Designed miniproteins, single chains, continued (3). Designs and how they scored, part 114

Each design is a single chain, and the fold is of that chain. pLDDT is the mean over its residues in the fold that is shown.

## One batch from the design tools (miniprotein)

Design m11946
Fold by ESMFold2-Fast:
Structure m11946 (fold): chain A 74 residues (1-74)
Amino acid sequence: DEVLERLERLTGDIPESKRASMVSSIGVRIIADPKDVQGLILMSGVYRHEGKYEKAEKYEKLARENGGTPPESL
């Protein structure tokens, strides 16, 4: 939530080419570890910024399902 709002604000100030690179980097993390809560949250934030709310909510749900207890690292 607060992390997502911060990410949305940051991605708003970043050139589209750099945002695409960030999405690619986060995507690689999720492919390597589909339960990476941090990667899922970051991907959700990017999709929200792109207006893809359904995809953003899906990744948020996956993050919550894999981080049911507070993670030591987010």
Scores: mean pLDDT 63

Design m11947
Fold by ESMFold2-Fast:
Structure m11947 (fold): chain A 82 residues (1-82)
Amino acid sequence: SMKELREEAEKHLEEAIRYYQQAVSALTKGDFAKADEYRAKAVEHFEEAIRLYEKVDPKKAEEIRKLREQMLINYDSLRKYT
């Protein structure tokens, strides 16, 4: 159902943000391997959230694509200088 797809999409978005925060935290601790692992998991969850939102809320999917781009640009910049 659309409700179940939206709930699943929201859980993936929450997990993506959580993993992104863990990736940034790992960078500040100098654990580059762990940071890159969490970054990859964040990307995977963002991709699933976007895929699911495309079916129920295409505007929300577009917003999440933009959020993903901004977060990854920030991460990659921080990664180079930590």
Scores: mean pLDDT 90

Design m11948
Fold by ESMFold2-Fast:
Structure m11948 (fold): chain A 68 residues (1-68)
Amino acid sequence: MSAEERELVREAAEHFGLDENARAALLALPSAVAALKYIALSAGIPVSEIPAELRDDPRALLEWLKSQ
């Protein structure tokens, strides 16, 4: 993950109130999009319900998840 992707994942973890262990697990994933998909799955949202246009845009995906 790039530094910019790591900051986005930290923002997501803070927004969703994730504990330190969950945050560490997300930061170990290969990309911000992978981390956000993991958050969605943990919230009961399957990847198939995520709009296709958001699946490669980590910022847009985060804002969409915040709206759910």
Scores: mean pLDDT 80

Design m11949
Fold by ESMFold2-Fast:
Structure m11949 (fold): chain A 85 residues (1-85)
Amino acid sequence: MFEEVKQKIIDLVKNQPLHIAVLTKLRLLDQLANELRKQGYSDDEIEKKLKELQAAFYKALAEKLKSQGQNESAEIYEELAKKLE
């Protein structure tokens, strides 16, 4: 399930600016999920936390792209963040 969602995100952003930052963030979130699971968090708690962190990350990317005048790419990241809320 998570792997299919991850692949859809990768496919959506692969031709957008900052796509390497997205790939790096997804890998770091996978590592965080494993650490939280070791700490005794439930899968539901982990999923909620990861979605919140991902949404915040995509909003930050959108803000950065808007500051650079890349409004179309920024909108893609804003919609991605909205889908995770």
Scores: mean pLDDT 79

Design m11950
Fold by ESMFold2-Fast:
Structure m11950 (fold): chain A 65 residues (1-65)
Amino acid sequence: MEEEFDRDVRRALALIEIAVAKLAAKYGHYDEAIETLQRVIERYKDDPEVVAAAKETLAEVEKLK
């Protein structure tokens, strides 16, 4: 159960970082948002759901600038 809990926590943290990046983009901090999303993709590369969410958000942010 420890491994499962750690994975769930890690995924939750990744989703929080994605949400923060999306919020930063709404306030015009596009470069910071893009950099954060790229770091999430690299850090969580083993989690396809996180990578997919980060890539989708990255595409949305790039469209906004």
Scores: mean pLDDT 80

Design m11951
Fold by ESMFold2-Fast:
Structure m11951 (fold): chain A 88 residues (1-88)
Amino acid sequence: MEEERRREELRERGRRIAELTEKDPEKGAEELRALPAEEAAEIVRAALEEGLVSDDDANILTAAALEAIQRDKEEEEKRKEEAERRKA
């Protein structure tokens, strides 16, 4: 039940972001970049699975999700370096 509820919420968010991106691609991308990488990726996946976005908008949303993933990866690498420095 929790999984189905989360999936429904992701579909609703995907739909809202798809509508926003269709009206203003920059705002849609900015909304996704503000989210955690995992959440952004799941929202984009849900929107694509439901066919809510055009191919052009799908590319914009995918790029924004990849930027969020890259940011989180850089932050994780920074945290690893800081943890190693504290253990030295």
Scores: mean pLDDT 75

Design m11952
Fold by ESMFold2-Fast:
Structure m11952 (fold): chain A 81 residues (1-81)
Amino acid sequence: MRPSSEELAELAVKLLKEGASVEEVAEAVFEAAEGHYVDLNLIKEKVEKEFGKEVAEELIRKLLELEIERGVELLREAVLK
């Protein structure tokens, strides 16, 4: 079962409330998304409302970095192995 973008936003808010770092939250959300499309704007809006703009922007930046890294790794695996 794939989570919705709303469920991923709720997961991010829950983990931040539990004291997880932005990096840990980004990794958890990225894994839960399982490579499916995620509405990053929805996640940003919900996190910004609860934790402020700086936390929301940092989370989105880390999520984008993880997506880029995964894309590069998948491309390298396809070419090299």
Scores: mean pLDDT 75

Design m11953
Fold by ESMFold2-Fast:
Structure m11953 (fold): chain A 56 residues (1-56)
Amino acid sequence: SVPDLTGLTPEQVGKMAEQGSLAAGYSEEEAKRIGELAKEKVPQAEKDLQLYAQQQ
């Protein structure tokens, strides 16, 4: 399940993804890359959620 990201900044989402990846056994380099990708995806996820709510 995807948590509600409405109250989180892109930087906070990136940090959470990085920490979660480290806990899952990824290297520091991989965890940082995953965090950067998650940070970039937040603006798109917010837009998709807004479109979904509008269509309900």
Scores: mean pLDDT 68

Design m11954
Fold by ESMFold2-Fast:
Structure m11954 (fold): chain A 85 residues (1-85)
Amino acid sequence: DAGQAGLAELEATLAESGASAEARATVLEGARKMLAAKTAEEAAEGSGLALAGLSEAYKDLTEEQLARLKAALTAIGDAVGKRLA
């Protein structure tokens, strides 16, 4: 499952990062809301929360970590979009 693989990569990358526990929790809650979304509106709410968490975390991320998180969030978004289509 590409969505679950994306979530696992997101969790692993955040755990390796210098991001605060609060920022990490916000990104992960947003990603989980996206994966659980039954509508495009719910998916957008989850995405917004994940991006807010990423914004809080980004100053504590390396370039490599930020790229990995963006790729993981894109994979989650693609999987959710395919499921809701």
Scores: mean pLDDT 86

Design m11955
Fold by ESMFold2-Fast:
Structure m11955 (fold): chain A 76 residues (1-76)
Amino acid sequence: MEAALESQLRLLDIIASVLPEEARPDVERMKELARRIAESTDPEEIERLERELAELQARVEPALEANREAILAALA
């Protein structure tokens, strides 16, 4: 669990480093939601947080697509 969360947060940090500053608040919110989901034991809270995370992912997706080459280079 912790190792999986750490890997996800590291990936989001790499993504944030190559995205425009305008997209960084959304990535930071995604990181916070990932932490909250990992810490929560309430199924209803987890569902709500997962929905918010999915909405943020959809919002950030165009920026990820536009910066795909930079993201892949940073991950290599």
Scores: mean pLDDT 79

Design m11956
Fold by ESMFold2-Fast:
Structure m11956 (fold): chain A 61 residues (1-61)
Amino acid sequence: DEIEELKKKGVKYIIGTARWGYSLRDTQSKAAAVGATAILPDLYNIEEQEKLEEELKKKGY
């Protein structure tokens, strides 16, 4: 799984842009704020999206 390979490389968060309606700039800002090391602009997994939304809420987003 591509996502699992990225996590093995030390990726803390994987954030998609198009599915959530975030611009690339907004996604990069949120990723930096939560310590993310990679951005996947085409990630459309609903479960991963919900987990990231909860994590962002914990960080004040």
Scores: mean pLDDT 55

Design m11957
Fold by ESMFold2-Fast:
Structure m11957 (fold): chain A 74 residues (1-74)
Amino acid sequence: RPVTDAEVKLGVAEIYRGIGNILLSKGDYEGAIEAYEKALQLLRDSGDTSPAAQALIEGVEKDLEEARKKLEEA
C-alpha cells in the first residue's frame, strides 16, 4: 500500500521524540522541549486516531512535562 501523509508524520514524530529523549538525558532541556513540541505538532497534524498514535501522544506529553519541570529546576 502507498505510505500515507499520516504514517510519514507519525514516523517523523517518533524520530523527534527520540531526539528529545537524547537531549533530555544530556541536560539540554530547552532542546528536548523543542523536539517534543515538534513531535506533538506532527502527531496532531496527522489526524491519526489509532491506539499507537494516542499512546505516542500521551508519552510525548509526559516527556515534555518532565523536560519543562527539569528546565524550571535548573
Scores: mean pLDDT 81

Design m11958
Fold by ESMFold2-Fast:
Structure m11958 (fold): chain A 89 residues (1-89)
Amino acid sequence: MKKGYDEIAKGFRVASEGGDLSSLSPAAQGLARVAELADKETNRKAAEEMEKGDLKGAVRIINENESPTRASAISISMIGVMIETELKS
């Protein structure tokens, strides 16, 4: 499982539960800020899917529960976390 999936999961957890943004990578901080605009339960379910390694499941949850614009912003932020994690690996 990619380390980026774990970092995305942390971003969604902070967006759902609150927490210290400074504990996250810069890209994951961006994800958490965008995802804070979404429903907390949606963010929790997305985090659970990412923790399982199911990127498709997480994207599906966001797309089914959020507006197209917000879902797109969250998906782009998730990709940013994956790129950042790959570059620092």
Scores: mean pLDDT 82

Design m11959
Fold by ESMFold2-Fast:
Structure m11959 (fold): chain A 100 residues (1-100)
Amino acid sequence: MAEEVLEKGYELVKEAIENNENLTEEQKEELLKRLDELYEEALRAIRRNTPLAREVVKLLEEALKEKNVAEVYSWIQVLALLGRGREEEAREILEAYREA
């Protein structure tokens, strides 16, 4: 389930980039490459299955229900931080979001 949520988030952001008429083909290619890198890092976080990663996946799933591309992309970036072992940075972002 968690990997499926990430995959749906990835597809939503990818479609938004591909369909953005304000971006050049070179800009789209660079953003898609960055998204692919974030996806692989986020997938590592999900596979570690920590409590913090599960919490971020729930927020990602909620953003997906709202089709909020910006929020979906933000939570993929937070999962990628967790995938890189930057757990304190991810925790601080989540804390700030809850206090907002």
Scores: mean pLDDT 86

Design m11960
Fold by ESMFold2-Fast:
Structure m11960 (fold): chain A 87 residues (1-87)
Amino acid sequence: MTPEQLQQSVDDALRAFGEEGVRRLKEDPKNVSALTGAVAGAMVLEREGRYKEAAEVYRLVSESSRLLGDEESAKEYEEKAEKLEKK
């Protein structure tokens, strides 16, 4: 397996994991496992240049983090979303 093939396989897996994470977070915003998946998916979307979709996921992650009492992470993800929305 080449480094490029390995990276593509990782990105494909993280995208699928992220899609499932986003779905579960919409059903239960306090689901920590779903939150982790959504973050991974947002990172792949950002790397792929899908900035508006990544921003939407980061906003969802920010809202979930705030509901879990993690205001610091919530602010970080909200700022990330705002930055991507300006691209």
Scores: mean pLDDT 80

Design m11961
Fold by ESMFold2-Fast:
Structure m11961 (fold): chain A 93 residues (1-93)
Amino acid sequence: ARERLDISELTPEEEERIAERIKEFEKEVKEKLKKNVSKETIEEEMKKAGTEESLVILLRAYAKENKVDLDKLIQEYLDKLEEIAREELERAR
């Protein structure tokens, strides 16, 4: 069974460090996706969704252009978020 991090058991300082690392990682992922996807593909996915540019739109555009499974990309992103959270907790121990 996959163990979930229980955020309610974290100290305020641990929550803040994890939140900051997650924000930095999301920014890095967005920049990498934008560099590896055409502007035209991003605009097409925004138009289909009726929304502005978001991480989800960038992931969809990347999956379409690179012929990769969107569900796998989302899972890899979530797995990396969990890894970052675990690493920050281990540094605080």
Scores: mean pLDDT 75

Design m11962
Fold by ESMFold2-Fast:
Structure m11962 (fold): chain A 90 residues (1-90)
Amino acid sequence: MKEGAKKMIVALGMAAQASRELAGNSGLAGLDRTAARNMGILAGLSDEEIQELIERGEQMARRMIAEGKSETEIMNEVTRMLEEGGKIIS
């Protein structure tokens, strides 16, 4: 259960950063961060672990943007990570 939740939190951190930098949508970025925190709490993760995982996702998105990846490419990767995390929880 925790491993799936960790993957999903990283993916939501990536989505939040991509929404902020590429779409200019700070509201959507805020929702993704809230979802990541709620998921971490439900999985029994500490606030420190949740914050570290969100920051890892944000750093991954920044690297992908620096490499010239589009919002669509980043969101496709986010979707893949969320699906993998969900399968581990199921």
Scores: mean pLDDT 78

Design m11963
Fold by ESMFold2-Fast:
Structure m11963 (fold): chain A 70 residues (1-70)
Amino acid sequence: MRAELEAALAAYAAKLSETLPPEIVAGLEALHRQALDAYLSSSDPAEQAAAGEALLPAVRELVAAAQAAR
């Protein structure tokens, strides 16, 4: 499962690299991997939700930077 999710992230990053600068794509992939690691490392749904919420501001800033670059 984890390897399948990481493969899906890599495919998504490959699609994004067609239109976005490589540094933005690398940042998005790193944040998604961090979110995946937090999600898969905890079996408590509340801890998973808290970990996801902690990453949301960084994800939003990176998405805004990517949209500004277009």
Scores: mean pLDDT 65

Design m11964
Fold by ESMFold2-Fast:
Structure m11964 (fold): chain A 114 residues (1-114)
Amino acid sequence: SKRDILKRIVDKALETFLRLFENDLARKVQEGRITPEEAERLLELIRKGVEKMRDELHKFLDENPDATFEEILERFKKVADELEKEMVEAGVDENTAKIIRDSLIDVFELIKKL
């Protein structure tokens, strides 16, 4: 169904983001830009946030089976904004949280073209 295709796009975008994010964190640890402990804390926070985003987006699709891609993108942006806020409240630097939020949206936009 259209809903199942859109759920798969959401899942693929979130999974792709997590893989890229994990690789970027590993590189930053190798470069001495962040500590391994800080990288692990940030990764745990992001994994939990992404799981919450997935659940909220799946619920939105279940409640709105005729949702357009534009409506899903708007919801994705809203839940990404909530994650940015939660990151800042957890002590993540505001600029870092914004970059992570923007990256989530960029990956979602990229996956829709594939």
Scores: mean pLDDT 86

Design m11965
Fold by ESMFold2-Fast:
Structure m11965 (fold): chain A 90 residues (1-90)
Amino acid sequence: MHDKVLDEVQRQASVIGDAVLASASPEAVREISGQLLRIIRKTQDGDYEGALKSAEELRELVERHVPDEEAKQKALESIDKIIEALKKAK
């Protein structure tokens, strides 16, 4: 289960990173990338509850800082997939 959850989180983090890099400011990219890294590290450590909290915080960052509606929607959908994977794992 752990390897499957980590794989899904890393895959979705890549999708979010690509969407944000194409559309957000460099400052927002740094903040969102930092949050993605926290989610990945917590998932690696088996801290699925902490990773879930960080994923909810990432959702707020994306809603606030990603001005392109298509990129925002794609990122939010990927965050929902991360949240679903983490909830199924705990």
Scores: mean pLDDT 83

Design m11966
Fold by ESMFold2-Fast:
Structure m11966 (fold): chain A 62 residues (1-62)
Amino acid sequence: MPPTDEQRQQIADLLTQKLIDEGVDPAQAQKIGQDVLDGVPVPLDVAELAGDIADQLAEQAA
């Protein structure tokens, strides 16, 4: 099922933090997170990372 608006925001926030932890510039990481939230096309590796975060959130949201 498609994620809820709340889940999309959480995915964007976690993706931004994950990218910063991976050494991406904070401003660039925030832009990528916002692009994912807005449904803007992103590189496949970023899309896969966002998908993995979505799956992890679904597992934690009992």
Scores: mean pLDDT 74

Design m11967
Fold by ESMFold2-Fast:
Structure m11967 (fold): chain A 87 residues (1-87)
Amino acid sequence: MEEILKEAAKRLAEAVEAGDAAAVAAVVAELAAKLDVPVSAGVLKNKEELEELKKKLEEERAKGRKIIVAEAELKDGRTVVVVAYEP
């Protein structure tokens, strides 16, 4: 699963950088179809938003939650994040 999320984050970053909304939608749809778990994807605008999200997800993991995260940095300094939540 972690490797699938890393590939999805990389593909999503490439699609966002290309301005290809259809490719973005295709990556999200493919990920939802492959994973039978809740998935969230988004673009974080700055380093501070990314650090705050990472802290929150690490606290959830520390409580025994199985949370898998993948990230890919965009050329403009924004970050694409994909999160999978195992029940």
Scores: mean pLDDT 77

Design m11968
Fold by ESMFold2-Fast:
Structure m11968 (fold): chain A 68 residues (1-68)
Amino acid sequence: SLAIKAMDLVIQARKKLKEGKFDEAYELAVEAADLAIQSNDTLGLAGAVRVLKELGKEEEAKKYQDAF
């Protein structure tokens, strides 16, 4: 399901963030946010938004929250 995929992408994004792979973490977080919105997955969206904020993408994180 899209919700399961979104959560898996959030887990992968957090792993990349911990590894210092910021570009990969960003790509995974954006994909997770898009899938979470499509599946109306509040938890997946919250996880993706948190990764985006930790990457310093506060405006983009707000955009995804507002689109939900």
Scores: mean pLDDT 85

Design m11969
Fold by ESMFold2-Fast:
Structure m11969 (fold): chain A 78 residues (1-78)
Amino acid sequence: SMEELVERAAETLLAMAKKAVEAGKAEEAKAQAQGIEDPVVREGVIEVIDYVEAGDLEKAREAARETAEAAVRKYLEA
């Protein structure tokens, strides 16, 4: 289902952001995110990293879900 795909994508994004921040690679991860062609997904990935670095895991989860929804919607557009 679309909900399951969004949830899995959001959890994956959040997990990747947490790993990057834990490794001290937040700035490197944000620099790589600048290469994302879609401006909504690009901004969303950066916001998730910023919230994880700030320790705001609730907002990080919300941003990850919104970013995943935008990415999945574009994937499903023919």
Scores: mean pLDDT 86

Design m11970
Fold by ESMFold2-Fast:
Structure m11970 (fold): chain A 65 residues (1-65)
Amino acid sequence: SPLQQALADWLVTEYGVPEADARLVAGGLVALGITDPAEIRRAAEALLAGEDPGAVVARIAREHA
């Protein structure tokens, strides 16, 4: 998805998130329809703090259920 790729590239460029983690989280955020910059920033901060990418997506999915 062009939106997923753009978000993944942004996470790598702006936050220094590893590419594989950025791609996984970007896919999850796009699938959940998350476009809020504050929520995307919180996801990036969690990844930089060493949280598992799958756990980040699962937590956000629960918050939006």
Scores: mean pLDDT 83

Design m11971
Fold by ESMFold2-Fast:
Structure m11971 (fold): chain A 74 residues (1-74)
Amino acid sequence: SIEEVVERLAPLEDPASPVTVYLTKGADGKYVVAVVDRATRTSEVKSFDSLEEAYRWAEEVIRRHGGARVVDIS
């Protein structure tokens, strides 16, 4: 579930980060990861067929930014 992905990302979470990673399910049943960086004013959204692919990309993005807020909006 998305909740399990949030738990797996918890060690990388930084609530003070300008980067927020939103996790949800789309109407088509795909897993959606949206990344918003307030410091650079950039955003990126990707949809994945599997929960594991969504987790791997979210983890990569969070590591590149040195931490992020992680929010389940499903």
Scores: mean pLDDT 84

Design m11972
Fold by ESMFold2-Fast:
Structure m11972 (fold): chain A 110 residues (1-110)
Amino acid sequence: SLEDEIVQLLKSLAEQVANALKAKTEEERRAYLLNIRSTVLELQKHLSPAQQEQLNGLLNQLETLIENRDAAGAFATVGQIADLAADGLQLSEAHRAEIRAYLAALEARV
């Protein structure tokens, strides 16, 4: 379903963020940032123009936080992206809970 696809995109986004934060080289970090941008662009296809603008702002914030190696700030921003996508696509509470649990488990490993 579209909901399952969005849940997988948000989980993929969180994993790419974790990998970018753990990256030892600038080249490796840049590769993860390109993947993050691709995932965000895919999410944008399913959102209104106003939500796309909000998502662009959150993406810019996320990139800055990753560059500054602010793990807590980066995961908080992924949570805001997840909430924006969940609200825009009217995700069920079960899917929202699944995303929140995944983000919390992943942040604990960074």
Scores: mean pLDDT 88

Design m11973
Fold by ESMFold2-Fast:
Structure m11973 (fold): chain A 96 residues (1-96)
Amino acid sequence: ALEEAKELLRKAREALEKGDFEEAIEHLRKAFSILQDMPEETKELVEKIVKELNEDVEKLLEKAEEIEESNPWAALALEAAALRKELMEALKKKAA
């Protein structure tokens, strides 16, 4: 499950970099579906970190790297949150 979520997140980032927003959305949605099965305490930790870092993409990615060894699920969820933020901003620019 963890490795599957990592692969989906990688594919979502590649799609975003290519400008394929529909593909990026699909892969990210599938990754979040897997991440919903995280332990409740891990979900609470992720929510706390996201709020503390004000959804700052760079800070979320830095924090994910710091905690990857101790909590790989939380790290992956932070990477997914950062990618979702980047994707939402890219979609707003496309709509304008």
Scores: mean pLDDT 80

Design m11974
Fold by ESMFold2-Fast:
Structure m11974 (fold): chain A 68 residues (1-68)
Amino acid sequence: SELEERVRRVVEEANAVEASLTPKDFERLTLAGVRVLVAAVALTLYTVKGEPEEEALRFLESLLEKLR
């Protein structure tokens, strides 16, 4: 439940930031955000499959680097 609460807080803060953005900025940020979320889901699936933390982290790092 602690993890759930932390995720909820991050979402709330993200929503507050979104409220200050222009439609164009929102579109670009939303696309980048979706890509980051896809990477986070993939990372979770990797850990469930028992894959090395390093490999999963590396995948996320490479994706975030591309998003800049």
Scores: mean pLDDT 60

Design m11975
Fold by ESMFold2-Fast:
Structure m11975 (fold): chain A 57 residues (1-57)
Amino acid sequence: SMAEEARERAVAAALEKGEEAAARVIDAQYDKMVAEGVSDEELAEALERAERDILAA
């Protein structure tokens, strides 16, 4: 799914920056939002923003 791909990119970005805690937060947030029924499109948008924020830090 688009959200799963975006999650993988955001996690990879956090790990590349040495931010293991951020990577865990991204995974936990993804699981929580999926359980809450957030749409794939909305979830992907949130994760793409997280990736951009991590890379800009």
Scores: mean pLDDT 81

Design m11976
Fold by ESMFold2-Fast:
Structure m11976 (fold): chain A 77 residues (1-77)
Amino acid sequence: MRKAMEVQREVAEQAIVDAARTDPQRTPAVAGKLVEFLLKLEGAEEMIQSVIDALTREDAAAGREAAARAAEIIAKR
């Protein structure tokens, strides 16, 4: 019943939260690569925002860094 895009968003949200819990120091770099990957998909903007929100709930500092990197990547494309 859920669209494939919603399932992919939930998987991406869980992956970034797991990364933040496992290695907070590398999380901003992982988030940057994830944003680049998501930008290849149609409707990626909503997934990117959801992933950043999920990361921010787990680690506010990592979430702010990821949001800044996402904005830079989007501005360059």
Scores: mean pLDDT 69

Design m11977
Fold by ESMFold2-Fast:
Structure m11977 (fold): chain A 61 residues (1-61)
Amino acid sequence: MDKVREEARRIAEELLQKARASLATNKAAGSPDAPLGGKIRPKETDVSVEELGLELARLAA
């Protein structure tokens, strides 16, 4: 049963990374990076990915 959760988590992470990459490419003007300032910890995005992965795993389970 953990397989479904693991797959959902991986897919969620991959999809999120793809979406972020696409958004960054489309917004080459630097709009998505403007608020970052370069001092924001990546943990914020990591937490979002983990939460989404957990929710997806719960739905799949």
Scores: mean pLDDT 59

Design m11978
Fold by ESMFold2-Fast:
Structure m11978 (fold): chain A 88 residues (1-88)
Amino acid sequence: GKEIIERAEEILRRALEIAKRGLELLVEQGKLTPEELEEAKRELEERLKGLLEKVKELVAKGKLEEAEELVKKLEEVVEEAERLLEEM
């Protein structure tokens, strides 16, 4: 159970870093204001906290297979986003 939560914390940390980079690029391109950046960052942090809490809840309920599946899907999405960002 703890390993799944630790994996979720790590992948969500990576997700936040990728999203911050993307938001900074949007500001540079004039598609987002600095104020909109701060707002989007806050909303993103809240959503990522919600995902972590969902993983913790699944683990607490003994739904380890569902928790692992959710973490695997998050890992796949983040890995794809990291690849796309590196190609930009």
Scores: mean pLDDT 80

Design m11979
Fold by ESMFold2-Fast:
Structure m11979 (fold): chain A 132 residues (1-132)
Amino acid sequence: SYELQAENYLMAAQTYFHKGDYESAIKYAEMAIEYAKKANNNDLLAQAYNTLGNAYFKQGDYDKAIEYYEKAIKANPDYVRAYINLGEAYFKQGDFDKAIEAYRRALDIALQQNNQRMAQLAQDNIDRVKAA
């Protein structure tokens, strides 16, 4: 099935990402995106975009990281981790106001989900940016 192919490519992308092979992580994340779209599975699509954004972030391409985190958020607006990652990418660019905005959106969604751990993570990141 297209869903199983998307899951397998996403797992490959995440595996290569953890090994520090960001070129392979990008390749497999792009395949995961293709099959997630064919499967019409927005949760897998959001995870694949987030993984692609993470790979570009590790390469220092914060503009592409931001683009793909925003696509992850569009696919799944409740994906708290994508908002956290978006904030981190803006922080790396020195766009502190946009970083805080992204972390505040993460905080609001985490609170709506009763996810105290993610809400605390978002708040800690807001405090970190304000101290910078």
Scores: mean pLDDT 93

Design m11980
Fold by ESMFold2-Fast:
Structure m11980 (fold): chain A 75 residues (1-75)
Amino acid sequence: SPMDDFQQMMRQAQDMITRSRSMSPDDRRQTINQVIGDLNRMNQRVSRTLNDDDVQQVTDQVQRIIDMMHRVLRS
């Protein structure tokens, strides 16, 4: 289901944040940028299949994880 796909993507994103701390700065930047791209594409696809309330909740969750990833890149 779209929600199961979304939850799987969120778990992968969180795992990647944890894994990124053992990467070189260049590898970390490339990996995180790829995941941010994947999350944005997933958000667009999921938004096409959900009602407006669920879309807002999904978008807010995606934005929070993207903000966390950007914070990791700045450190």
Scores: mean pLDDT 78

